# Designed miniproteins, single chains, continued (2), part 66

Each design is a single chain, and the fold is of that chain. pLDDT is the mean over its residues in the fold that is shown.

## One batch from the design tools (miniprotein)

Design m6415
Fold by ESMFold2-Fast:
Structure m6415 (fold): chain A 73 residues (1-73)
Amino acid sequence: MEELLRKVEEFARKLVREELAKDPNASLSQVVNKVTPKVIEYARSLDPNLSETQIRSVRTLVAMVAQKELLSL
């Protein structure tokens, strides 16, 4: 569980940074909307049996990572 969450967080951070590099003026909503589906797909590739509650936690994690990266700019 901890290793899966770590991998998901690292992947989300990578994708958020890539989106911000392409468009430094992107809003939090724009970054989250682009990154979230890719991170969920990645999480499901690591564990195809993720519950809806766990997927909701992944969505929350993506939003938190995006907010932290945006606050660093």
Scores: mean pLDDT 82

Design m6416
Fold by ESMFold2-Fast:
Structure m6416 (fold): chain A 63 residues (1-63)
Amino acid sequence: GAMAEAARALALAAAEAARRAGGDSKTVGQNLHDAARRAVAEGIATEDEATRAGAEAAIQVGA
């Protein structure tokens, strides 16, 4: 749904920003995890949706 898509977009943006800043796979993983957690805290996504979005973002950015 729209909320899951929004959470995925946020996680992907955070992962791309971390990678552009010269982050290794661990740093990229940490940043997308933090973005997913924030989406849950702000009511944008459920914990399950955020977890899936984070995992999909990690696969997409090669983390």
Scores: mean pLDDT 67

Design m6417
Fold by ESMFold2-Fast:
Structure m6417 (fold): chain A 61 residues (1-61)
Amino acid sequence: SLVEEAERLFEEAKRLALEGRGEEAQRLGTRSVLLLQEAGEDAKAMEMAKELREVFEKAGL
């Protein structure tokens, strides 16, 4: 499902951010949020976007 794919990409984006792979992390993170929006999971998309922003800020991205 779109939700399951978004969750996989989200977890991968967080791992990439911790590894300092900022460009890849941003790309996968954006895709994960867009997939949740496409699935109509607006609240979850907003929460995921917020968490990604916090992770990226802490990683210096």
Scores: mean pLDDT 85

Design m6418
Fold by ESMFold2-Fast:
Structure m6418 (fold): chain A 68 residues (1-68)
Amino acid sequence: KEKYKEEIAKILVEKGGLSEENAKTIAEVMLNSDDSSARAIAELLVKDAGLSKEDAEKIYKLALEAKK
């Protein structure tokens, strides 16, 4: 669980330009969301944080993998 949170947060900081605190909060929300909500958050990050579609898809897949 922590490993996926850290990996998602790192992408959000390095690729999305988010603060470490905000990135960790968003990562935790995504990990605790259902699949449709996690996808919606990834789409919002593309629109609002300037994250690429490729990086957003990577984060979404990490959130899905963490739930297994």
Scores: mean pLDDT 80

Design m6419
Fold by ESMFold2-Fast:
Structure m6419 (fold): chain A 66 residues (1-66)
Amino acid sequence: IDEEKVKEVAKELKELEKEGVRLYLLTGDRSLAEKYAEKIRELIEEFAKEQGISPEEARKLVLKYT
C-alpha cells in the first residue's frame, strides 16, 4: 500500500466534502451534496482498484488520515 497515495486521497476526499457542504449551504440544493458524495465514493473505489484492495479496506486507510 502506497502511504503517500493514501494521504493524497484523504486530502482530496476532505476537499470534496468541504466543497459539497459549502455549495449546499450557499444554494440549498441537496442534489449538490449527493453529487459530491458520489464523487467521494468513486474516488475511494478507484483508489481501492489501484491498490488491489477492497473498497472497505481503502475507506479505513483513508479515514486514518482524515
Scores: mean pLDDT 79

Design m6420
Fold by ESMFold2-Fast:
Structure m6420 (fold): chain A 56 residues (1-56)
Amino acid sequence: GPAEIEAEAERLDREGLRAYLAGDYETAARHAVEAWTLLGKPELGRRAAAQILALA
């Protein structure tokens, strides 16, 4: 249900943060896309990924 989708999106966000802190911006961007896609907002995922990659 929605709570399970939100929990999975939060898990992906935490994994993305770990990747970002390790300097793995490609993995961090991928997790951002996956999290936003689960929340039904793939366009926001693409924008978040672009911002993450721009910080590299």
Scores: mean pLDDT 83

Design m6421
Fold by ESMFold2-Fast:
Structure m6421 (fold): chain A 62 residues (1-62)
Amino acid sequence: MVGDIVRVVEDFEARNSLELTLKKGEELEVLAEVGPHYLVVKSLKTGKVGIVPKSVLEVIGP
């Protein structure tokens, strides 16, 4: 998963300053895994880094 490109499949609203607000269709790079349910990602559109749930993402590339 680290280094993979993922796509947002469901809109997600940040609940705190560590999380990213995401819109369906956005693409992100995986920087780290946080437990079984969360990833640290970097937005390819904005360059912002934050924590997001795995459940709103799909892997689209290596």
Scores: mean pLDDT 84

Design m6422
Fold by ESMFold2-Fast:
Structure m6422 (fold): chain A 64 residues (1-64)
Amino acid sequence: SEELELAFQKAELKARQLAAEASKTGKVESYSVERVGEDEFEITVVVDGKTIVERLTLEELLNA
């Protein structure tokens, strides 16, 4: 759906922002965005072997 597409785009932007910020103090190996529920997304960033996870709702992403 159009809302899901927009939510994925916003989640991708947030993932990039988190990775960019983390890259200032460590080596970013990867970042990813996954839909973990009907209305929930998970952003994962791996920095220096540590995994950082943020969860955001569809509504939160659409209103951000």
Scores: mean pLDDT 83

Design m6423
Fold by ESMFold2-Fast:
Order: sequence, then structure tokens, then C-alpha cells
Structure m6423 (fold): chain A 71 residues (1-71)
Amino acid sequence: GMEKLWEQLEKELPRIVATMEASIARLEAERRGQPFDREAARERIVKLLTEHLGVSPEEAERIADEVVDAL
């Protein structure tokens, strides 16, 4: 039922949050006519994932790198 969908969303949540944060940062840079700061975006994503979602630093860095590199 819906419970299995929710469990899958919870597992995917760190990557979803990272993707949203990276996309917002890129759009804000474009809106300001500035280059996208990939390093600042990575650091912000790692902090968000570790502090708010309980992701390990190693996994958070991996997700942040993959998401930022895909943009």
C-alpha cells in the first residue's frame, strides 16, 4: 500500500533533497547572472543531509558530488 511508497520515498529523500538544493542554487546563480558555485552547493548539501536527515558524512559527500556533477 501507501506505506511501501513512503518507505521508498524515505530511502530516496536525501537524494531528492540534494537535487532540489542544487537546482535552486543553480537557478539563483542564473537569476543573478553569476556562475554556479559547485563547491558552495556541495558544502551546503552535505550540511543539510548530515544535520537534518542524519546521513553519514561519507554518504552525504557522495550524494552531493553525484548531484552537483549531474548539473
Scores: mean pLDDT 81

Design m6424
Fold by ESMFold2-Fast:
Structure m6424 (fold): chain A 65 residues (1-65)
Amino acid sequence: MEEVREKIKKLLEEAEKALEEGKYDEAIKLIKEAVDLAYKNNYKLTKEEVEKLRKLVDKIIEKLT
């Protein structure tokens, strides 16, 4: 699970950078890739990872509304 964990971490970090740059479509794609990777590998997201995902999604929703 170490490889999956590291890939998810990188995807979430890239999504955060994309949001800071105003690249919302890219951020959404990266978030989806992280979630899909977790699902495919039966990886349980940590509370910290879930909180980060929630904050990223909240920022995207705020921009779109």
Scores: mean pLDDT 79

Design m6425
Fold by ESMFold2-Fast:
Structure m6425 (fold): chain A 64 residues (1-64)
Amino acid sequence: GLREELLAAIRAGDRERVEALLAELQRTDPEVARQVLKEAAHLALELDREDLLAVVTRYGRTLA
């Protein structure tokens, strides 16, 4: 599903795919998107990917 693809894209460091998947998730299910964004942010932090963490937090603000 979109959640698993997003987490895989973060592990791969594919910023373009992360942004595309976040946009799709926000459009299809905003409630699921909120929960998945927390997981994505935690994973980006664990991987020391500040650039990906910034992208995830930017999308999190638009869901508030």
Scores: mean pLDDT 80

Design m6426
Fold by ESMFold2-Fast:
Structure m6426 (fold): chain A 74 residues (1-74)
Amino acid sequence: EIDKEVFRALAEIMITVALLSGDDQEAVEAARRAAEFLKSKGYKEEAIEVLRSHLPRLSPEAAAEVQKLIDELE
């Protein structure tokens, strides 16, 4: 549980920092890397949840790319 929460927090930080840059492409790349990171640790469901939680914060174009990442994880 604790390792999962730590890895999830790190993934959320990666996406949040990219969102603060104001560049949607950086946000999409950070989302992809965060999902790959969590998936590599065996936390695929958590990767999907983290990506979904950030969808409302993205532009429609960036949200479509992140939704594609979610679909690839399922």
Scores: mean pLDDT 80

Design m6427
Fold by ESMFold2-Fast:
Structure m6427 (fold): chain A 64 residues (1-64)
Amino acid sequence: MEEEFEREVKTALAEIYLALGNLDYEKRNDKEGALESYQKALEIFREAGDEEGARYVEEKIKEL
């Protein structure tokens, strides 16, 4: 039960960092800020075992 809750919180945090990275890249033209946010999202998705989320963020990083 606790592991499931922690996983849900981690995926939510990863999605927040992904959104921040997208905001920095698309709206602020801040590639360095976007990279930092994407790297945090990637780490959290990997910790949560979300392989698809991790792959998506990796592609975003490659596009920077």
Scores: mean pLDDT 80

Design m6428
Fold by ESMFold2-Fast:
Order: sequence, then C-alpha cells, then structure tokens
Structure m6428 (fold): chain A 59 residues (1-59)
Amino acid sequence: SALELLRELLAAGEVAGAMAVAHDNPAEISPEEARRLAREGGASEAQAEQLARAAGSPA
C-alpha cells in the first residue's frame, strides 16, 4: 500500500520519495498522517511539514 511504501521510504531516509508518495496518494495519506509518520521515522520538523504539505497539495 502507499502507506507501507511511505513508512519504508521514511525509514530509509528517502524524504523526497516519501513526499512524492504522499502527494500522489491523497485518498490514503492525509497531511496529519504524513506529518505523524515523518516524525515517527525520525525526520526533522521541517521535513515533517514538507511531507504534510505534499500530502495536502492538489495532484
């Protein structure tokens, strides 16, 4: 699933890839979920906000 792929990319430190997955899957990944998963994956606060914005942006 997109959510599982997002978790794997964040665990690997692939923030740009994670942002693309979040942006392309708005039905599965909400901005709040993206921010929470980024923080759980050890991303910085700035990266968590970027991921949340990617999830909330129109495709």
Scores: mean pLDDT 78

Design m6429
Fold by ESMFold2-Fast:
Structure m6429 (fold): chain A 67 residues (1-67)
Amino acid sequence: GAAEAQRLLEEAERLAVRALLAGNEESAKITGEYLQKAKEALEQGNIEEAIRLAREAIRVAEEGLKK
């Protein structure tokens, strides 16, 4: 539901901040783009799409943190 989407968005945002602090600006930027799309999906009432986009944001951020 919406609570799950919000939780995933918060996790993705935290990971994006970590990637930025680690010097991975490109990864942080891409994660931010997915986060923006996920927020737009929530505003449109597309909770499932928001969850998918938030999970994709998390994946990108995690990949950026692996050296």
Scores: mean pLDDT 81

Design m6430
Fold by ESMFold2-Fast:
Structure m6430 (fold): chain A 68 residues (1-68)
Amino acid sequence: MMSKIKEVIEKGKKEVENAKSKEELAAVINKTAKELMDLGMSNDEVSEIASELARLGNEHLGLPPPPD
């Protein structure tokens, strides 16, 4: 279970690095969050990971980080 969660997170990180727009980034984050929730991760843990992915993706796009 934990290994599958890590695989989903790592895949999400790679997909956010390849995102070319804010809309594409949001779609990747939402998809990753849903997959993590389906694996039994709590809403709080999913929100923390989604925030980290948003920060990474916005940094790659040269955008400011999202508000908390």
Scores: mean pLDDT 77

Design m6431
Fold by ESMFold2-Fast:
Structure m6431 (fold): chain A 82 residues (1-82)
Amino acid sequence: MKLTVKFDDGSSAVFEDGELVESKGLSEEEKILLEDLAKILSSLTPEEAFELLKELGGSVEGNKATANVTLGKKKATITLEL
């Protein structure tokens, strides 16, 4: 599973199977929070991960789920791809 997080300040992170692949403009505190989130999502089945994003008010299109969330003090768009 690929997790992409984009913040309203232009910072971003990409995770593949719970591992950080790319990050831009994130603090150490933000990286820790996102790594924890990525590990939680990667520990779920694809179906469970998509249901979690739906519970957060997200939308699902095929193999992709997108949700708008607040992480720490910032607004972010989370995209999960199988």
Scores: mean pLDDT 80

Design m6432
Fold by ESMFold2-Fast:
Structure m6432 (fold): chain A 61 residues (1-61)
Amino acid sequence: KLEEVKELLLKRLEEEGPVLVNLDEEKKKELEEEERKAIEEAKSIDELLEKLAELAEKYSK
């Protein structure tokens, strides 16, 4: 089930980019790359959610 979630999130990220409305293009690219790594490296759903939450906090304005 984790692999299915990762596959869907990576496909969405590759096709649509990060779902953000208030980032400049440079930060959007950085977030996209970091989000991709977080999804690929996560070994559990809990770890995936933790990594995504950390990125959301890092890029909050």
Scores: mean pLDDT 71

Design m6433
Fold by ESMFold2-Fast:
Formats: sequence, C-alpha cells, structure tokens
Structure m6433 (fold): chain A 66 residues (1-66)
Amino acid sequence: MNKEGAIKWLKEREQSLLDLAKYKGAEEVIPELKELFQRAIEAVEKGNYDEALKLLKEAYDLITKA
C-alpha cells in the first residue's frame, strides 16, 4: 500500500470513530481520538507503520472503553 492510500484509509477510520463517539454520547474522547489519528498519519508519512498501528490500537481501545 502506498502512503497516500494508507493516509486516506486512516482519515476514513478517524471519521468513523468520531461518528461512533458522538453516537455513544462519548464526545469527551473526540479530542484524544483526533490527536491519535493525527500522530498515526504523521507516522505513516515518516514510514513508521509500527508506530501508526500502535496509535490506531490506542484509538480503538479508547472508543471501546468509552
């Protein structure tokens, strides 16, 4: 997968989790979700896919606990 495709996919996942947080009434986690996805996109831009995957896992763990 090229970096452009990975970044597009991450932006789509971010929007889905933001929508889920609003649906669950857990809007308090939205700022942290945005921060995690921004850091994941930056990691992909640097070619650090391991870091991006760790940040993505943290985002899913955050929404699961909310």
Scores: mean pLDDT 83

Design m6434
Fold by ESMFold2-Fast:
Structure m6434 (fold): chain A 62 residues (1-62)
Amino acid sequence: MEEALREAERRGLEAMHGRQREMAEKARETAEKYRAGGDERLAEDNEWAAKRFEELAKKEEE
C-alpha cells in the first residue's frame, strides 16, 4: 500500500536529516584529529565540510 511507502519516505527523510547532523559531528572530530596530528590543511578542509553540513542541517530544521 502507498501508506507504507509514505511512512518509509518520512522515516527515510528523518534518517537523512539525522545523518547530516552526524556527518557534521564526525567531520568535526576528524578535523580535530588531523589538527592534533599536525595536518592543518586536512583539518581546515574537514572543518569547512563540517560547517557546511551543519548549515544544511540547520536550514532543514528551520
Scores: mean pLDDT 73

Design m6435
Fold by ESMFold2-Fast:
Structure m6435 (fold): chain A 66 residues (1-66)
Amino acid sequence: SSLQKQIEQQLLQVRQQLLQEVVEKAKRGEPDPLAELYRRAVEEGDPEAGVKLLEMIDEEARKIVS
């Protein structure tokens, strides 16, 4: 159980870092697929874009932590 908690804690930290990078790219108007999803979610009110963004961030975090 402690190992699972440690992995989840690392995943949470990596997800937070990736999301912060996406937000910064979106603020700069940088052409990035995740930044585009973020803009659609928050500026256009597209909840599907928000879900897809979080799913893609989770997949990238799992690749980094694995």
Scores: mean pLDDT 84

Design m6436
Fold by ESMFold2-Fast:
Structure m6436 (fold): chain A 74 residues (1-74)
Amino acid sequence: MELAEKGDESAVEPLTRALHSPDPKVRLEAAKGLAILAEQGDERVREPLIEALHDPSPEVRAAAVKGLAALARQ
């Protein structure tokens, strides 16, 4: 199995984990980071961004929508 041992180069996993933070500010920053990677065409952020659409914070949901729209334009 090709397990990406380059976790430090891939922001997807730590940002996805940050979406589960009890702090809405941390979740917002995570969603923004995932949206930036989506603008760069990183397909791995699609599932975490879909999860963020269910966030109770409207700001987190807005960042997720922006990221998914960027992926749809690639």
Scores: mean pLDDT 77

Design m6437
Fold by ESMFold2-Fast:
Structure m6437 (fold): chain A 110 residues (1-110)
Amino acid sequence: SELDKLVEEGKKRREEIEKRLSPERQAYLDALATLLAFEAYSKGLSDEEILERLKQVAEERGLSEDETAYLAYRFKEALEDLKKASPVEQMARVLDAIGVLLERELEERR
């Protein structure tokens, strides 16, 4: 699928992309990936719906092509982790991700 191609690109280029990202930017993308994974898991989204949602988030958040590929890769990892997690562990990961995104939005408004 088109989603699988984007995930594969992000996985292949992970180390290269991570070297260009600040720790804060990487944490932000990881938080977005976790929230998207929880949305996809809880709503039972198809690959096509997931790809559309990823593109929407990338456009709304002004992500580069590299960041979009990285987000797709981290999304797939987060989705795999959520499928293995208990409901309490899933909630903890979602709350941590919300905290990261909220902190960044507050910093960008200063």
Scores: mean pLDDT 85

Design m6438
Fold by ESMFold2-Fast:
Structure m6438 (fold): chain A 62 residues (1-62)
Amino acid sequence: SAVEEAERYAKLAVEALEAGDIEKAREYAQKAVEAASKVSPVVGRVVEHELGRLIEEAEKKK
């Protein structure tokens, strides 16, 4: 359940980035990290790093 929750919010974060909504992407990324951290602190940190990188790339491309 927590894994599925993390994947769902990560997907929503990516969709927000595709729509150009960086603020919404950050909100969904935070929820994805929170859900992933419930699975494992290590997994939460990995998800935080990966989504943060994608958000930074989207900011740069815009």
Scores: mean pLDDT 80

Design m6440
Fold by ESMFold2-Fast:
Structure m6440 (fold): chain A 67 residues (1-67)
Amino acid sequence: MEMLEIAERIAREVAEDAVKAGLLTPEQGEKLVRETIEEVKRLKPKSEAQVRKIVGEVLSKILKEQE
């Protein structure tokens, strides 16, 4: 519950920063947030470090897909 709010906050921050840096399109940024929230709901991480690991894994997958 509290962790879900933290996860959404972190995912949005990472997505915005990646879009501003030209690493992701705005649409890919939204996808990063949505997929991170789904993973957090499933895995129920206990710490911010675990949430950041999930965000990093989702970001890596999106970047590898690209086109």
Scores: mean pLDDT 80

Design m6441
Fold by ESMFold2-Fast:
Structure m6441 (fold): chain A 85 residues (1-85)
Amino acid sequence: MTKTYTFVLEVLPGADVQAIRAEVLRITEEFEKEYGTKLLSAREFEVNGRRYLVLTVEAKSDEVAEKLKQALEAIPGVRVVEVSK
């Protein structure tokens, strides 16, 4: 059985948005190959001068979702602000 997780990422001030997009895509593709995750949607929002990326991902376990969260948090200029199930 798979579960759906929503990751809300904040892009920190002065960070390279294009580099972050490329790295997020690379990480999600690696997790699809290794863990069978599926990226269902990726959206960008800007609110009060803050940029957010919202990723909806299917994963087989909470352990895989936690590993994905850690990989995303390791991206320079990114903060994971929320993970919901």
Scores: mean pLDDT 85

Design m6442
Fold by ESMFold2-Fast:
Parts: C-alpha cells; sequence; structure tokens
Structure m6442 (fold): chain A 60 residues (1-60)
C-alpha cells in the first residue's frame, strides 16, 4: 500500500540522515493524522514524498 511504502522510505531516510530521526517521526505522526481526516490528500502527498525519496536514494 502507499502508506506501507511511505513508512519504508521514511525508515531508510532516517538511516541515511540520523540527525533527522525525530523530525521524520514527527512528520509520520502528522501524516497519520492527515490520513484519518483526508485519506485522498494524504495518499497524494505520500506518493509525492515517495517519488522524491526514491529519486534521492537512486542518485546516492
Amino acid sequence: SVKEEFLEKAEKYKELFPHMRETVESWIDQWEELYKKNPELAEKLMKMTIDALNKLFEAM
């Protein structure tokens, strides 16, 4: 699912940027809250984030 892929990419990002761990975890909490209120918007934003992270990981 989009949510599962998002969480997987977020975990990889935390491994590459340990100083961002707390920030990423805060973002995940905000994403979960958004998903409860507006799942369609949350999934669109998650897909954009996944795409951006995939491009970052592929470049490095």
Scores: mean pLDDT 82

Design m6443
Fold by ESMFold2-Fast:
Structure m6443 (fold): chain A 63 residues (1-63)
Amino acid sequence: LVNLGNALLAAGRPDDAVAAFRQAIAADPNYADAHLGLAAALAASGRDADAVKAGRRARELAA
């Protein structure tokens, strides 16, 4: 799912990438890379406040 999300983001499909990363988080809520990917996809979609929250969560899990 994280690999799919990254591929969708690279393809310029950030809304589809958000869905893929949310599915990854649903499967493993402690997967830091999924939260980091969600932050990148949300930022690409113009949802900056949600991107900041997802990025903060990714940093907490990676620490």
Scores: mean pLDDT 80

Design m6444
Fold by ESMFold2-Fast:
Structure m6444 (fold): chain A 78 residues (1-78)
Amino acid sequence: MKAKKEEAKRLLEEARKLAREAEEAARQGDVEKALELAREATKVSVEAGDLGGPKVTAEGVGITIRAVGYAVEALLRQ
């Protein structure tokens, strides 16, 4: 249980990093990069949730919504 929790935390940190990179790409107007980074953040967040249980799943959903939100904002500026 403890080892899986640590792995889930590391994956959530990676997902947060990808979400921040998606935000920066969106700020630069790079829609393609923002969308790609949002997809990666979503994938990593799902993997974290599978390992960490309901609380980690909820945090992962929050990260996904944020990353996708930035990508959608960038798309709407096109």
Scores: mean pLDDT 81

Design m6445
Fold by ESMFold2-Fast:
Structure m6445 (fold): chain A 68 residues (1-68)
Amino acid sequence: MPLPEEERRRLAEEAARLLQERYGLSPEAAWRIARETVERYGGQLESAEEVVAVALIEHQAELPAWRA
């Protein structure tokens, strides 16, 4: 169940948009975080919302709040 590269890129782009829109991350930070999350867990994730949820968990120690 690994995602194709195109699908992983699409999920990362949509998740980055959600991180920017809902949590106020910069475009660069949102894209980096979303891309890292999809690269690590993309095969287990089906939606951008799941990518965002995992990203919040993975980066919680460095970014304790997603508030903008």
Scores: mean pLDDT 72

Design m6446
Fold by ESMFold2-Fast:
Structure m6446 (fold): chain A 90 residues (1-90)
Amino acid sequence: MEELKKKIEELDEKIEELKKKLEEAKEKGDVEEEIKILKELIKLLEERQKLLRELLKVAPKEEIPKLIGELLRELGDIIDLEKELKKLEE
């Protein structure tokens, strides 16, 4: 449980850094860099989803609703990012 939480925290830090770089790429109009960052961000969010599912197996019942909420919100974020990526690759 603690090891999984630490891995999630490390992913959260990387995701936040990539989100900042994505905003900078959008401001500069660097479509190639934006595509690269979106692909990396989607990959990290998918990895985070796997860790959250593993955490659900070992988490106390009281934490389960919060973890399910995080999984659903993040799935929505992944879908939105994939739509953005598809639009740029047109």
Scores: mean pLDDT 84

Design m6447
Fold by ESMFold2-Fast:
Structure m6447 (fold): chain A 89 residues (1-89)
Amino acid sequence: MSEEAIKLNEKGKEYLKQGKFDEAIELFEKALELDPNFAEAYNNLGEVYLEQMQYEKAIEYYDKALELDPNYEKAKENKEVALKLLGKL
C-alpha cells in the first residue's frame, strides 16, 4: 500500500541523515516494491548516490523521478547539481 511505502520512505530519509546509506537504500527499494510510481523514493535514492559521489547513478534515479513527475522541482534541481559535479570531473 502507498501509506506503507510512505512510511518506509520516511524511515529511509532518517537513515540517510545519519549517513547509513546501505540501510537507506534498502528502505527506499522496499518503498518502490510497494509503489513503483513513488517519484520521491527515486529522488531519495538519487540523493544517497549523490552523497557517495556516484553522480551518473544519481542522475539515473533523478531521471526516473522526473519521468514519473515532470513537475518535481527538487528532482530537477538535484539533477542539475549532479550534472555540474559530473562535468567538474
Scores: mean pLDDT 87

Design m6448
Fold by ESMFold2-Fast:
Structure m6448 (fold): chain A 64 residues (1-64)
Amino acid sequence: MLEELKEKVKKATEEISKLMRELVNGADVDELLERIKKILLEAGVSEETANSAVESFKRFVESL
């Protein structure tokens, strides 16, 4: 159970890392946040948790 969840989280983290590289190269933040949400939902994260994570990430980016 935990091992399967860890594998899904690892894959989601790898995809998010790609999006972070696009952000550094000047990609649109709102588009990246939407793609992060999609990755989290595909990884089995609930929509509520995915929305909360995206909001936290948006606040983090806005604080940079």
Scores: mean pLDDT 72

Design m6449
Fold by ESMFold2-Fast:
Structure m6449 (fold): chain A 116 residues (1-116)
Amino acid sequence: NLGDGLEALKNKNYEEAIKYYEKALAEDPNNAVALLNLGRAYLEQGKYEKAIEYYEKVLEIVGEDNNAEALTNLGRAYLEQGKYEEAIEYYEKALSIDPENEEARKNLKEAKEKLA
C-alpha cells in the first residue's frame, strides 16, 4: 500500500518502494501520488529517463504548471543528463510556484553557468 511505499522510500529502499507504488498504479493508473513517488525512486536510483516519464505523467494528470515537486525533480533529471536548457525551463517553472525552493535556485544557477 502507499504507507508501506512511503516507509520504503524514507529508508532509501527504492526497489521496495517501486514495488508498492506499481501495485497502487495497478489499482488506480491516475494516482498522482504513486506516480510522483515512482519518479522520485527512479531519480534517486539514477534512472533519469524513467523518472522523467513518471513526472511527465504527474503533470499530465494535475496540470503542467501545478506541481512544484515534479517540476523541480524534472529539472534535476535533465541537469544530471547534461540537458541544461530543459533543466533551466523546469526550474524556472518550479520557482514560479515555490520561490523559496533552495534546490531549484541552486541548480538553476548551476545550469545557467553550464550554458555560459
Scores: mean pLDDT 84

Design m6451
Fold by ESMFold2-Fast:
Structure m6451 (fold): chain A 106 residues (1-106)
Amino acid sequence: MKEITLTFEGTVEAGSTLLARVRLYDKNGNFLGDLDLEIDAPAPARPGDTFTATATIKISEKDKNKEYYVEVDLYRATATRVELVGRKIYKIKDGKIELVEEQKLE
C-alpha cells in the first residue's frame, strides 16, 4: 500500500475560520470518497495567521497504476454561514502527484 501526502497552506481571514475538505475522484469524475484531513492552525485563529492542511491518500498495490483526481475545497466559516472560497485539483498517476487546476472562488 502506497501513501501520498498532500499539504496546503493558507492565511486566516478576519471574522472567519478556514476549513478544508478533500475529495477523491476517479479519472472519469466519479466521486470515490472523502479523505482524512488534519488542520494545524492557532486556536483561536487570528487574521493573518497561517494554517496548514494535510491529507493522506492510501493506494493499494492493485490500484497503483490507476489515475485519480483529488479536489481540495477551502471554505470560510462564520457563525452564520460556510462558503467555498478556493479549490485546487491534483492528478495522481503512477504514484506521482501534480497540481492541475487552481481556482479562487468568491
Scores: mean pLDDT 68

Design m6452
Fold by ESMFold2-Fast:
Structure m6452 (fold): chain A 60 residues (1-60)
Amino acid sequence: MTAEELVEVLGAAFGLSPAQQAAVLAEARARGLTTGEEIAGVMYELGLITPEQYAAVTAP
């Protein structure tokens, strides 16, 4: 999956707006992030998801 596809899938799952998804995607591209865990980390750093939502991505 691309970073764009991961942001769309996780953003939809967590109820992020298109503007919030765009902000996450821009940060992920700037840092060269490509995994779901890394994308969820950006979402968490930006205050867009809870610690519990972040843990759900990183501890399957």
Scores: mean pLDDT 81

